# Designed miniproteins, single chains, continued (3), part 4

Each design is a single chain, and the fold is of that chain. pLDDT is the mean over its residues in the fold that is shown.

## One batch from the design tools (miniprotein)

Design m8111
Fold by ESMFold2-Fast:
Structure m8111 (fold): chain A 75 residues (1-75)
Amino acid sequence: MLSPETLALFLIIAGSSEVFLVLKSFEKLGRERAKQALEEARKILEEVKELLGSDNPYALKLEKEIEEAEKKLKE
């Protein structure tokens, strides 16, 4: 049985992978598909918040990464 922290780390890796895909390949994905990937990352963030709490450093870090990627799409 994995601890909540270990499960959250796997989720953070998955969420960060979505953000990195957007940042690395967004020219190829297009704006709409990049936005969808960020929505999936937001869903992963909600799961991390449920496991660790909304003010947990891991959740805050993932949220900040998503916000930076969203800001780039607005430019």
Scores: mean pLDDT 74

Design m8112
Fold by ESMFold2-Fast:
Structure m8112 (fold): chain A 68 residues (1-68)
Amino acid sequence: SSEIEKAKRALEGAVEVVESGDELLIRVAAHDLGLSVEELKELARRYKEAKDDEEKIEELARQLLSHV
């Protein structure tokens, strides 16, 4: 679905933002997703640990969508 695809792109963006180390971008991204900074970092870490496992990635995308 288009919602899952958007959530997957948001997870990719979360990893890039967290890896950038830019504190302002991290705070803005967390706020836009309705997450705390700690929740955003944890979500990015879990996405990275998924190692191209489509089932795990889809589950993380659904978790992100339910957090709003």
Scores: mean pLDDT 79

Design m8113
Fold by ESMFold2-Fast:
Structure m8113 (fold): chain A 77 residues (1-77)
Amino acid sequence: SHARAEELYEKGLKAFDEGKYQEAIDYFEEALALDPDSPRAASALFIRGLAYKELGKYEKSREDIAKAWRLLEESAA
């Protein structure tokens, strides 16, 4: 649900801010699974990509950042 995805997004942001990159990835993955078309999806993908980069998972990081950029480009009317 949207409400559940929003809670997970906030938990992901907090985990990222605290340097808990794997926890942040897990929260954003669940949030994106629940609401992939959320207005927050691009931000979640971007921050998850940054968390992947911090963990040395560069391929996953590039994929998430590229997808986030494309979603932002589509929303910019």
Scores: mean pLDDT 84

Design m8114
Fold by ESMFold2-Fast:
Structure m8114 (fold): chain A 67 residues (1-67)
Amino acid sequence: MSPDERAQLLAQSLRESGQIEDAARTVKTHVRQGGSPENAEVMARALELLGHDELAAELRKLAEEAK
């Protein structure tokens, strides 16, 4: 599955659950603990699709810093 397809599915899930802040916090914690920056990039794309551009930018910055 492509990163864009993963982001689309994640965006749908977040819209349906309303758990946007909790999901973003979980991904931020995982990246800060040495997890893959790919998950933060996918989450950032999903947030962009939902119009949460500011939160998406925060996650993209964390992904870049983790590289």
Scores: mean pLDDT 77

Design m8115
Fold by ESMFold2-Fast:
Structure m8115 (fold): chain A 70 residues (1-70)
Amino acid sequence: AMAEKIFLQAKALLEGGQDEEAVRLILTSWLSKLTPPQLKTLIDLVNASTGLSSKTKQALVDYLNQALNS
């Protein structure tokens, strides 16, 4: 499914340190189709990233939490 593909791509990009591509994918994707465990995994990976600015981490976590609470 498209949602699982988005999750796997975002996870791979974050784990690989491809932060700019991960940011773009997450912010442009309809995340409401991801499961709560998938969304929480992405939040953990965003928070663990050393390449993302605090502002970008906040924006991504807020966006992921919006999807989680949908």
Scores: mean pLDDT 80

Design m8116
Fold by ESMFold2-Fast:
Structure m8116 (fold): chain A 66 residues (1-66)
Amino acid sequence: MREEALRVAREALARQREGVELAKEGVTEVPEEERERAEELERRFNELRHLLEEEELRRLLEEARA
């Protein structure tokens, strides 16, 4: 369960990071399918978030930000 929570969190953050980088490059067109997948991952991450320690979440956010 915890390992799955970490994998989902990493995938959600990686998708968010990719979106931000694309926006910086001026790529505003995101395929609807990719957007739906990102939203689904974000929902799953939010549901599993409470299983992760705050320090683990902070590290993942820092990695996504870097």
Scores: mean pLDDT 66

Design m8117
Fold by ESMFold2-Fast:
Structure m8117 (fold): chain A 78 residues (1-78)
Amino acid sequence: DSVQLAENGGQAIVQQILDQGNKLNSPDAGKKVADDVKKQTKDLADKAKKDGWSNDQVLSEMTGLSKQGFDELDKLSS
């Protein structure tokens, strides 16, 4: 379902952000962005449930969240 897709996608993005933060020798920046992504994923999953989002809508929103997370990590680690 779309909620489970959002939750699974969020977990994957969180792990990718943490891994990238470690690679950049900025683990604290990675943790901060990962926590922001966790919160945004929960909000996104709640909205998907409330508004009856399709899987395509969830994937689109998760792609945007991933891009925003990596952009923020780059800013904090630079």
Scores: mean pLDDT 84

Design m8118
Fold by ESMFold2-Fast:
Structure m8118 (fold): chain A 87 residues (1-87)
Amino acid sequence: SYITEGIKAYNAGDYDKAIELFEKAIKENPNDIVALKLLADVYYDRGEFEKAAKYYRQLAEIYEQKGWPEMAEAYRTLAEEFEKKAK
């Protein structure tokens, strides 16, 4: 799967390949929580904090729609902390 291959690339430090594979996973399933979280994690490790925050905000919206407000708040808080690092 794109997620499995992306995790292998991420663990090898190949962030560009990891991003490509996780983006392909999101193209097949736009609400794939695992792919969105992993994509945000790769952007964070690259120091691209605004992009990491964007994907954590998308995760917050998905959890809100699922009726899990505590998870939504957790991801919004992470996005806010990443946005502070981007300044």
Scores: mean pLDDT 86

Design m8119
Fold by ESMFold2-Fast:
Structure m8119 (fold): chain A 58 residues (1-58)
Amino acid sequence: APPLTPEERELLEKYAEAYSEATGVPKEDVLRGLRESVTTPEDIEKLKGALESLGVKY
């Protein structure tokens, strides 16, 4: 898959931070998992929806 854009990486960072706060999982571990699983435009759209549902700005 092509590398993530800076904007897409920022979305991953925001989600990893929110998820880490909610679950207690280290942000680094969450971010690593996201980098492996978020590889398509559909995954990015889902991530944006999740952030909006959590009230997180990106």
Scores: mean pLDDT 76

Design m8120
Fold by ESMFold2-Fast:
Structure m8120 (fold): chain A 93 residues (1-93)
Amino acid sequence: SSLELSLKAYEKALKASLAALKGDFEKAEEYIEEARKILEEAEKLGDKEAAEHAKRAIELAEESVKAVKEGDIPRAIGYILRAMGEVLDLESK
């Protein structure tokens, strides 16, 4: 379902951000690649809503990881909170 794929993409994005905060940038990139595979699945299914959420999840994870690498932890936390907000919005529907 669109909801299931969207939630799975945000789960991978959050795991990537948490791995980066722990200093595990290799694991962070692995989770981002898993989110990209979810995007490919959504696109193959023609699920535009899930694809849009997966793209957002990937963007939030990439920006969060970049912020951690730059030492900007408050900015990284901001992206994590945005991803959590998307999950809460989806689960409330």
Scores: mean pLDDT 88

Design m8121
Fold by ESMFold2-Fast:
Order: sequence, then structure tokens, then C-alpha cells
Structure m8121 (fold): chain A 85 residues (1-85)
Amino acid sequence: NAQKLREEGDKLFDEAIKAYREGNYEEAAKLFTEALIKYDEAGDTVGSIAGMALILALIVEAEMRGDTKAAEALRNAYKEAVKKI
């Protein structure tokens, strides 16, 4: 079961990155949150930490680009994930 949850988390995280690159920030935020919840459910501490670190890096990158909408969506995803794990 843990392996299945980790694989589901990986898939959701990949889908989140794709949505983010497409400019679908609300969809990306939702998918990032779902991916982090799956990693938590799997007990995948490494996946959770790596995922959160990448989201934080993307927030910084978005802010440096002046993309307020992207930064806000990613911050919301991070905050929601932290509340649920």
C-alpha cells in the first residue's frame, strides 16, 4: 500500500509541474497539495521533504519573475499541504 501511495504521489507531482508550466496555477496548487498528502500517507519522508523544497524554490522563482499569481497559488498549495500532513 505504501508503494502504491508513493507512486500516486509521484504521478500527481508530475501532473502538478505540467499544470504549473502550462500556467494553470490553481490546478497546479491542487495537484501539489494532493501529491504531498499521498507522500505523507505513504510515510515517504524523503518524498515529502523534496516536494516541499521544490515548491518553495518555485515560489522564490515566481517572485523573482514578478509572477504574483504563480507565487500565490504555490504558497496556497504549501500552506494547505502543511495543514493536512
Scores: mean pLDDT 82

Design m8122
Fold by ESMFold2-Fast:
Structure m8122 (fold): chain A 98 residues (1-98)
Amino acid sequence: EAEELLDKAVDYLRKAYQSLAEGNFEEALKNLKKALDYAVEAARLGHPGAIDVLRSVAELARIGAEKAKKSGNTELAEQFDKLAREAEETYRRLEAEA
């Protein structure tokens, strides 16, 4: 179960990378939100790989924010920034509890 959830998180993270490379910010944000959700569930079930996925989500969300901002998509940039903060707060909390 935890492994299956992490596999889904990684799959959505890969889809987010592809969408962002194509300039599809809305799809990238959608896929990153799903990656975050599955990684959080995997972490709740004790999967040790979840923290690394959450870090990757935070990093890609920051990249997405910068690219969206440069393209004039201010609202999407703000959503990427919020997602990056959520992912960072989550993995830092999990590291502190370990």
Scores: mean pLDDT 86

Design m8123
Fold by ESMFold2-Fast:
Structure m8123 (fold): chain A 76 residues (1-76)
Amino acid sequence: ADELYKEAVRAYKEGNYDEAIKLFEQAAKVAEENKDYVKAASFYARLADIYFNQKKDIEKAKEYFDKALEYMKKVR
């Protein structure tokens, strides 16, 4: 998860948003499999931000933001 996160952040900084999206989606799935809901929520929030601000895809951004909120509700 940490290596995927670092590569996703690098891709984002380089303006390669499609690669950043793929890497954050992979990192989110690994976090879900490990039941690390805080990391999963964080990665879905970053996906929502990329879709909203960079891709201008409001519907996709909302979908990922809702996922981030659902995972945050599982953290106690």
Scores: mean pLDDT 82

Design m8124
Fold by ESMFold2-Fast:
Structure m8124 (fold): chain A 68 residues (1-68)
Amino acid sequence: SEKDSLLELARALLRSLEALAARTGDPRYREAVDLVRQAIEAAEAGDLETARRLLVEAERLWQEHRAA
């Protein structure tokens, strides 16, 4: 299902971002972690549109950080 796919993606992204936040101490990775956690909560509540938006925002923040 879309919900299951979003949750799998979000949990994988959360693991990667938490590892980066722990290694770097950079608050931007912690901000991305918080967005992904909010996306997981939205998806579990059945708000898949909010979950998708939050995941896109987290990925944008992380890609901008990597490009800098």
Scores: mean pLDDT 80

Design m8125
Fold by ESMFold2-Fast:
Formats: structure tokens, sequence, C-alpha cells
Structure m8125 (fold): chain A 61 residues (1-61)
């Protein structure tokens, strides 16, 4: 069902978001980013991830 697909995609998104936060934190440390630069990059990547997952949901319903 649509609800089952949304639940599955939500779980996958949460896992990828956790991995993304770790990746961006490591990148920020390596590159000496300010807190503002870190947050800007994280927001950009989170926004792209959200778009990707909603597209995936739309394709499956």
Amino acid sequence: SKDDIISEVTLEMRKKLAELRQEIAAEAEKNGWTPEEYQARLNERVFELAKEYWKKVDEKV
C-alpha cells in the first residue's frame, strides 16, 4: 500500500540522514568549516535528499 511504501522510504531516509550528518561532520573537520558553513552544507544536502525520497515515493504510488 501507499502507507507501507511511505513507511519504508521514511526508514531509509532516516538511515541515510544519519550517515549524511556523519559524512558532512567529517568533511567540515577536514576542511576547517565554520558552524555557518557546516549548517549551510548540511541544509543543502538534506534538501536534496528530501527531494530524492519524495520522487521515489511518487514513482511507487
Scores: mean pLDDT 77

Design m8126
Fold by ESMFold2-Fast:
Structure m8126 (fold): chain A 65 residues (1-65)
Amino acid sequence: MSPRAQHLLDSAEKVLRMAKVAEEKGDTELAEKYRNLAATLYENVASQDPDAAERARKLAEEAKK
């Protein structure tokens, strides 16, 4: 995977963890914002790295639910 795609993937995973923390605190609006941001970051991974594109798109769909 390219270093740029890996950085975006790491960022998306971090944002998803922030979404879970917000959900645990009962902040469902903030959790949805973070999930949508993570999905966008995963979609950017798909555009930057063709080898990771299919996996990244699946992760984006899962992040949105």
Scores: mean pLDDT 79

Design m8127
Fold by ESMFold2-Fast:
Structure m8127 (fold): chain A 95 residues (1-95)
Amino acid sequence: EEEEIEKRAKLLSEVTGVDPEDVRRILEAIRNGEVLTDEQIDLLRKIAEALGLPPEVLGVLDEIRAGKYSDEEKVRFARSLVEGAYYVAELDKKL
């Protein structure tokens, strides 16, 4: 489990320029079902922008920052976003 988080954090850091320790903390929080902090949401937005994720994804992150979502919805969205971000980063590295 820890090895997988470290591997994902390193890949996302290399592709996006976000500090690997910050990425690792976000991945750990998501694994534990924790609600991300405002700072972590801002870092996810930076990751999404660096990977060229759709503007709809950025819009949801902005709505989360504005308090538009429940804690359960925030956790579900963050998990989905990170899985998608990792998939995009892996494809970028393979090509």
Scores: mean pLDDT 80

Design m8128
Fold by ESMFold2-Fast:
Structure m8128 (fold): chain A 96 residues (1-96)
Amino acid sequence: GLEKVEEIAEAIIEGNLAALRGDVEKAREHLERARELLEEAKKEGLVSEEAARHLEEAIEAAEEAIRAVEEGDILRAVGYTLRAIGHILDALREAE
């Protein structure tokens, strides 16, 4: 349900913010937590298939933001962060 989508979304947002601040290791820890929470939520049937797909897309965008930061491309990192937020919004709408 919505509460689990919000918890996973928070971990993704924390990961993106850590990456944009240059803390790549902390960013990876937050995204690993997001993936673990998503796998548990899928296993327990707490998120719809559609919401889960949007959250997976958000995590993938966040991982690309980390890659962009490591390459020194901050504008690309911001672009991927905005894509991750878009996917999070889609997941939240599916969870209503």
Scores: mean pLDDT 88

Design m8129
Fold by ESMFold2-Fast:
Structure m8129 (fold): chain A 60 residues (1-60)
Amino acid sequence: MIDELREALIAGDFERVKELLEKAGYKVEITRVETPDGVVGAELKMTKEARELIHEAAEK
């Protein structure tokens, strides 16, 4: 799971990050930031526990 989470983070696959966290029992909301010129980014809203899991994946 941690390796899969790291791969998803590196790829910028926020939908996959959400799937992995929800499979582990955490709730995650993804908000896309768009301009008239297209999508400029995404914001993840999650619990402290889910953020800790992301931090662990990034460190390993």
Scores: mean pLDDT 68

Design m8130
Fold by ESMFold2-Fast:
Structure m8130 (fold): chain A 91 residues (1-91)
Amino acid sequence: SAEDAFAAAWRAFAAAPSRETAAALLRAAFALAKAELARDAAERAALEAAEAARLAAFDAGELSFEDVRRLALEIDTEVGIEKIKEGVDKL
């Protein structure tokens, strides 16, 4: 699942921070966002554009490892909040 892929990428980055593990984490974070947060094709397209822009910025040296970690954490937090909201809606 996208969640399993994200967890694996997060562990890999935490164990061995590198350009490769940071880029993998960034891709996994956006894959998680697309799977869990995108409600329609337009939102999915916006996330795909954001992923491309963030990867380009990282490749250009404009994003640090800390920036990638923070962005991944922000996505994970937003997904967690959305899942809690979905659970409450079933009560």
Scores: mean pLDDT 83

Design m8131
Fold by ESMFold2-Fast:
Structure m8131 (fold): chain A 62 residues (1-62)
Amino acid sequence: SDALIEEAQELREKYIEKLSETYDPETVEKIRELLAEQLEEAKRLGTQQVEDLIASLKKALG
């Protein structure tokens, strides 16, 4: 659903914010690109993969 994709995008941005406190801007930008690619792949594969990505991001933010 669109709501799951929005949640994944919001969690991704929070994770990128957390990384930007420790890493240089170039490294952060590279990770942002990789996470965007992971979300697109998860969207292609289905709802379960988006939920798995959300769970992984929540764990990384905890």
Scores: mean pLDDT 82

Design m8132
Fold by ESMFold2-Fast:
Structure m8132 (fold): chain A 62 residues (1-62)
Amino acid sequence: KEIEEARKLLLSPDPEAQARGFVRLAKLGGEEARKALQEIADDPSVPPEVREAARGYLASLE
């Protein structure tokens, strides 16, 4: 689904792909996208740099 595709983009080493993942999540829906970003930020298997980016993006949605 769209959230799963966005997650793949965020796990990419390509910064442009990561940016597309965040934009995709923002367009999918506010609360569902926020939950996905929070899950990524809290997932220890996700690289620290991506988790930090997810937290930053969550803050920007405030």
Scores: mean pLDDT 73

Design m8133
Fold by ESMFold2-Fast:
Structure m8133 (fold): chain A 77 residues (1-77)
Amino acid sequence: MLEEELKELVEKGEITEEEAKEILELEELMRKNDPSDPELRERAIELQLRLGKRRGRLPPAEELEAALKRLEEALAK
């Protein structure tokens, strides 16, 4: 069951309790509403990307480049 899997991930420190609640809420919305809704799909993808970064599944270079770009924009003043 998804809820049990999320609880284990929170206990292991792989995700936060807030992220687990957001995942459960999105899952429930997709079950009660049209799962083909583009907004719900985009939100699900964004959650998966955030979780992937936390678990180290995504390249850390993307986060580094984003942080550097924000710093350069702040320093360009």
Scores: mean pLDDT 63

Design m8134
Fold by ESMFold2-Fast:
Structure m8134 (fold): chain A 58 residues (1-58)
Amino acid sequence: SPLEEAIRALAAGDYQRAVKAMEAALAIDPSNPESKRLLALAYRRMGDEERAAAVEAA
């Protein structure tokens, strides 16, 4: 699943892959709070605080 893929990518430090996987998960279930939290975490790990905040506000 995209969620499992994102968790693996985050654990490996592959934040770009994690973002893509989380975007796929949110396309399936936009209201999933877990997917939003993980996407925001990935953006923060990449130093992108603006995108992290935008995801949390959506």
Scores: mean pLDDT 79

Design m8135
Fold by ESMFold2-Fast:
Structure m8135 (fold): chain A 111 residues (1-111)
Amino acid sequence: MTPEEAVERLRKGIPALRQAFRDSAPPVPLTEEERERLEKAKQAVDEILKMMENGAPLDEIRDKAIEAAKEILGLSEDQLKTPGSKNSYFSALTALIEAAARYEAQKRAEA
């Protein structure tokens, strides 16, 4: 798989994963602090998707996902490194998508 093919697969896969997390989100209301944190995660996911649409290389997408997961979700570098995984950014991106979907599910419940 080329890096360009990897980015295209991620771009197509993220909406489906995001929807799955929204549909499975627990009905527990968010605290104000959680809501702010998860809103930032949504903004990060939307920015990453825009980078993918604009042809950003995989390395830039990877670095953005890892940095956003560390800064927004407080994930340590060790939590982002799955032993034996070649795709440490995949855990970061998945966590951000889950957080974004949780925020979106809460907003739908409030409407």
Scores: mean pLDDT 76

Design m8136
Fold by ESMFold2-Fast:
Structure m8136 (fold): chain A 85 residues (1-85)
Amino acid sequence: MEEAKKEMKEVLEKLEKLLEEAKKTGNYEEALKEAKKLVEEFYKKIAERGRRNEPTLNRKELEEFEKKVKEILKELEENLEKVKK
């Protein structure tokens, strides 16, 4: 559980950095691609921990993480759409 919480915080920090860098450079396409890969890899790790009955995030923590991830990905997608035009 503690280790999974640390991994969650690291993923969120990386996502926030990707968003900020994309805002500076305008490279939202690459940032969105990296963000999606980061999120997918994290969910795979959490699913594997669950299958092995190892400590992982509880439902409430996972829902909060999903909400924050969705907000960051949506902002990246909206900004990418603006840059493409």
Scores: mean pLDDT 77

Design m8137
Fold by ESMFold2-Fast:
Structure m8137 (fold): chain A 55 residues (1-55)
Amino acid sequence: SPALERVIEAVREAQKLSPEERHKLFLALTRELHAEGYSHEEIARLVQEALDRVA
């Protein structure tokens, strides 16, 4: 899904960032997905799938 691809890219970018910047990135991503109509449960599932695909 397009949302899953966005989360996968965010996980990959986060690996290059400090813990503080990583936190800010995921806060921004979560807010954006909520604004697009995704529930907290759906966002959590997308993040889990993305982590499973990114080493």
Scores: mean pLDDT 83

Design m8138
Fold by ESMFold2-Fast:
Structure m8138 (fold): chain A 71 residues (1-71)
Amino acid sequence: MTAEEYYQKGVEALRNGDYEKAAKYFEEALKLNPENPDPRVLTLLARAYFKLGDVEKAQKYLDEAIKLIKE
């Protein structure tokens, strides 16, 4: 599977409330492109971890996404 395919599966899992499955798919997407992590994937992974109650991981991934987005 490609990083984009894992991203789409993660988004579908989030939509269905399968936060554990969503986190797994987003982590796999990041592993396929570690030199250029997609801030979209990082943000959604943070959201999945917040829903799972893993605030520490959620903050870690959200911080990583913010650093990539020069808003």
Scores: mean pLDDT 83

Design m8139
Fold by ESMFold2-Fast:
Structure m8139 (fold): chain A 100 residues (1-100)
Amino acid sequence: FFNLGVVYDNLGRLEEAIKAYKEAIKIDPNFAKAWFNLGIVLEELGKLEEAIKAYEEALKIDPNFKEARDRLEFLAKVHGDKDIAEEAKKILEELKLKEE
C-alpha cells in the first residue's frame, strides 16, 4: 500500500494516495514514512490541520525525522493562518519538551 500511495501521489491522484497511505498505516501504525507522506499529500490538498497531526505522529515514531520537523517548523513560521501556525508551534513545543 505504501508503494501504491507513492504511485498515486506521483500521478497527482491525491485522494487515492491518502487512502493508500492510510491503509499502509493501518497495517503498520509505526510506519513513520507513511505518516510523513500522508502529511505531505494532506498539505497539498490544503488539509493543514490533518497534515500537522500526520507530521506529529511521524515525529512521535521517529523523533529524528528531520523532514517532518522541517514541515512543522515551516507551518509554524510562515503560514498566514494564525490558527494553523499556532497549532504547528504547539506541537513542536510539546515534542521539544518530551525530547531534550
Scores: mean pLDDT 76

Design m8140
Fold by ESMFold2-Fast:
Structure m8140 (fold): chain A 58 residues (1-58)
Amino acid sequence: MSRAELDERMAELAREIEKFNNQEAIEKANEASFEASAAGDRELLLKKLEEILKELKE
């Protein structure tokens, strides 16, 4: 997946998480974003966002 495709996918996942209006999940997504930014790992952020969304959907 290219950098642009990763960024688009992460934006989609973030929007889906926000749609649930779950404050805890939004906070987890923000924390994951800061952690992944510090590590320079976009794939880690994508993975964490997918896990958060999966937990919301169960």
Scores: mean pLDDT 74

Design m8141
Fold by ESMFold2-Fast:
Structure m8141 (fold): chain A 73 residues (1-73)
Amino acid sequence: DAAEAEIERQLAALREKARAAGLPEAEIEELLRLARAQARVARAYAEQGLDATPENEAEALRLFEEELAELEA
């Protein structure tokens, strides 16, 4: 779970910053959901050795949609 541990560390730092900024709890949770989806897409790309190209951006969007749906389930 090295990848998940890294994602959670990043999200914990983001949560602290959001609270310091005075964001409501509901907004913080939405922000964290989006951040998790983004991090997982980036991780999947890194695991496949892909760079951000026009073609790969479409694939990243598809993966982002899948992760977002999973988080909202």
Scores: mean pLDDT 67

Design m8142
Fold by ESMFold2-Fast:
Structure m8142 (fold): chain A 55 residues (1-55)
Amino acid sequence: MQDVQRIVDQIRNSSISDSNDYRRQMSRVMGTQSQQRRGQGSRQMQQAIDDLKSR
């Protein structure tokens, strides 16, 4: 979960040039989410990513 919080913060404060990094990180976190992440982090990640895509 700490990883997701860090990525979300980066997404919110980063420019478009960092968009590729957040996509890779999200895929990694989502892959492990089904094991132990409880889905909370995936929701925050999706909202931050959707915001970036809208811009």
Scores: mean pLDDT 59

Design m8143
Fold by ESMFold2-Fast:
Structure m8143 (fold): chain A 63 residues (1-63)
Amino acid sequence: DLLTQGNQLLSQGQQAFQNKDYQTASDYFLQAGQKYLQAGDFEGAAESYGNSAIAYKLAQESK
């Protein structure tokens, strides 16, 4: 279901973030947020989009 897909994408984003692959983490967190939003999980969506923005900023700073 959409919530399970969101959780899987969130897990992949967290793993990429821990590996300092911030670009990949940002992309996974963005996708997770989209799945949570479609599932009606607005809190999960907000958290995932926030983490995506943080990862995106770190990706730009790590060049």
Scores: mean pLDDT 86

Design m8144
Fold by ESMFold2-Fast:
Structure m8144 (fold): chain A 52 residues (1-52)
Amino acid sequence: AEERRRVRAERARLAGYSDEFIEKLRQATSPEDERKVLDEAFEEYKKKAEEL
């Protein structure tokens, strides 16, 4: 449980997202919303890595 929490926070920080974004992710009421937000963040990070 704690590991999952830490991994999510770490990924968001590495992607350059603000504390506000991480807070929104935590406040997501449904697991569907949480997955969608996380997937979008991951895709954005992946695209940025390709540009490097």
Scores: mean pLDDT 63

Design m8145
Fold by ESMFold2-Fast:
Structure m8145 (fold): chain A 63 residues (1-63)
Amino acid sequence: IKELEEAKKEAKDAEAVKKAIELARKAGVEVPDIEIDPENQVEIERAAGLAQAALDKAILELK
């Protein structure tokens, strides 16, 4: 649970967002396969939102 919460807080760049999505998938949350352009801030922000929502769901399911 702590690892998921930390990943949610750190999901601010493309690498951190990818790690957050991977952690959510390992926790059993289905996340769409999304490609993130590390230079496209709009794509990073959308992917960060999806990753944070998936981590929130994973945290709730583990409780």
Scores: mean pLDDT 71

Design m8146
Fold by ESMFold2-Fast:
Structure m8146 (fold): chain A 80 residues (1-80)
Amino acid sequence: SPTQKKMDDLIKQVQSLLKQAQQAVDNGDVQSAQQLLLQISQKLSEIYDLAVKNNDQKTIDTVDKLSAQMAELQRQVAAR
C-alpha cells in the first residue's frame, strides 16, 4: 500500500539519520547532532501517527526501538 511504502521509506531515513547523528556525537559536533535529532524526532512522530492510524503494531514496535536509540543520543548530547 502507499502508506506501507511511506512508513518503510521513513524508517530507512530515520535509520540513516541515527547513524549520522551518532557520528556527529562521536566527532563532538553538537550542533549537527541537535539538527539531526530534530529531524529524527519529526520523522518518528510521522511514522507513529501513520502506524496508529493503520493499526500496525509491528511498525509501532519499530518506532519504540528507534525512539530509544534517539533518546540515548539526546542524553549523550545533553551530557556534552
Scores: mean pLDDT 90

Design m8147
Fold by ESMFold2-Fast:
Order: sequence, then C-alpha cells, then structure tokens
Structure m8147 (fold): chain A 63 residues (1-63)
Amino acid sequence: ASEEEVRELARLLREAALEAGLSEEQAREIEEAFLERVRAGVPTRDAVVAAMREIEERVAALR
C-alpha cells in the first residue's frame, strides 16, 4: 500500500477505536502499533486485522 493509504488506514483505525469506546491514549496506541507493524514489513491487510483484534480485546476488557 502507498504511504498515503497507510496513513489513511491508521487514521480510520484510531477513529474506530474511539467510536468503540476506547480512550484517546488507547486509540493512539492502536494507531502506533499498526504503523510499527507496517514499517516492520507486516502485510497491510494483516496489520489491519491485528489492530481490529486489539480494539475488540481492549473493549472486552472494559466490561
């Protein structure tokens, strides 16, 4: 994926985390983890799936 596409996905993941009820700090952590995975060579699709799972796990922990 292009750098612009990766940046847009990172923003969308942060937004999804906030909408799911996570704090701004937790949303930032999800965004940073996603970007780190992409930089480390993880396929963008797999990095998105990992970020979505982290959002789900963190939301479950709040209940």
Scores: mean pLDDT 83

Design m8148
Fold by ESMFold2-Fast:
Structure m8148 (fold): chain A 64 residues (1-64)
Amino acid sequence: LKARAEAAVALIGELVPELSDEELAILLDILSESEKSAIGAVEAVADVYKLSEEQRAALLAAVR
């Protein structure tokens, strides 16, 4: 779970450079709580920042 959350946060930081280190740390905590929380957070980030289907799929693969 933690290793997958770390990989997902690293990818989010690359796809959304507008996010600060503090915001990425909060996302790491959310992504580390449960698979359901991780999926929900990834979907929310993809919707808010208008990520492509390929980028969304890559993030979902990182948290599964």
Scores: mean pLDDT 78

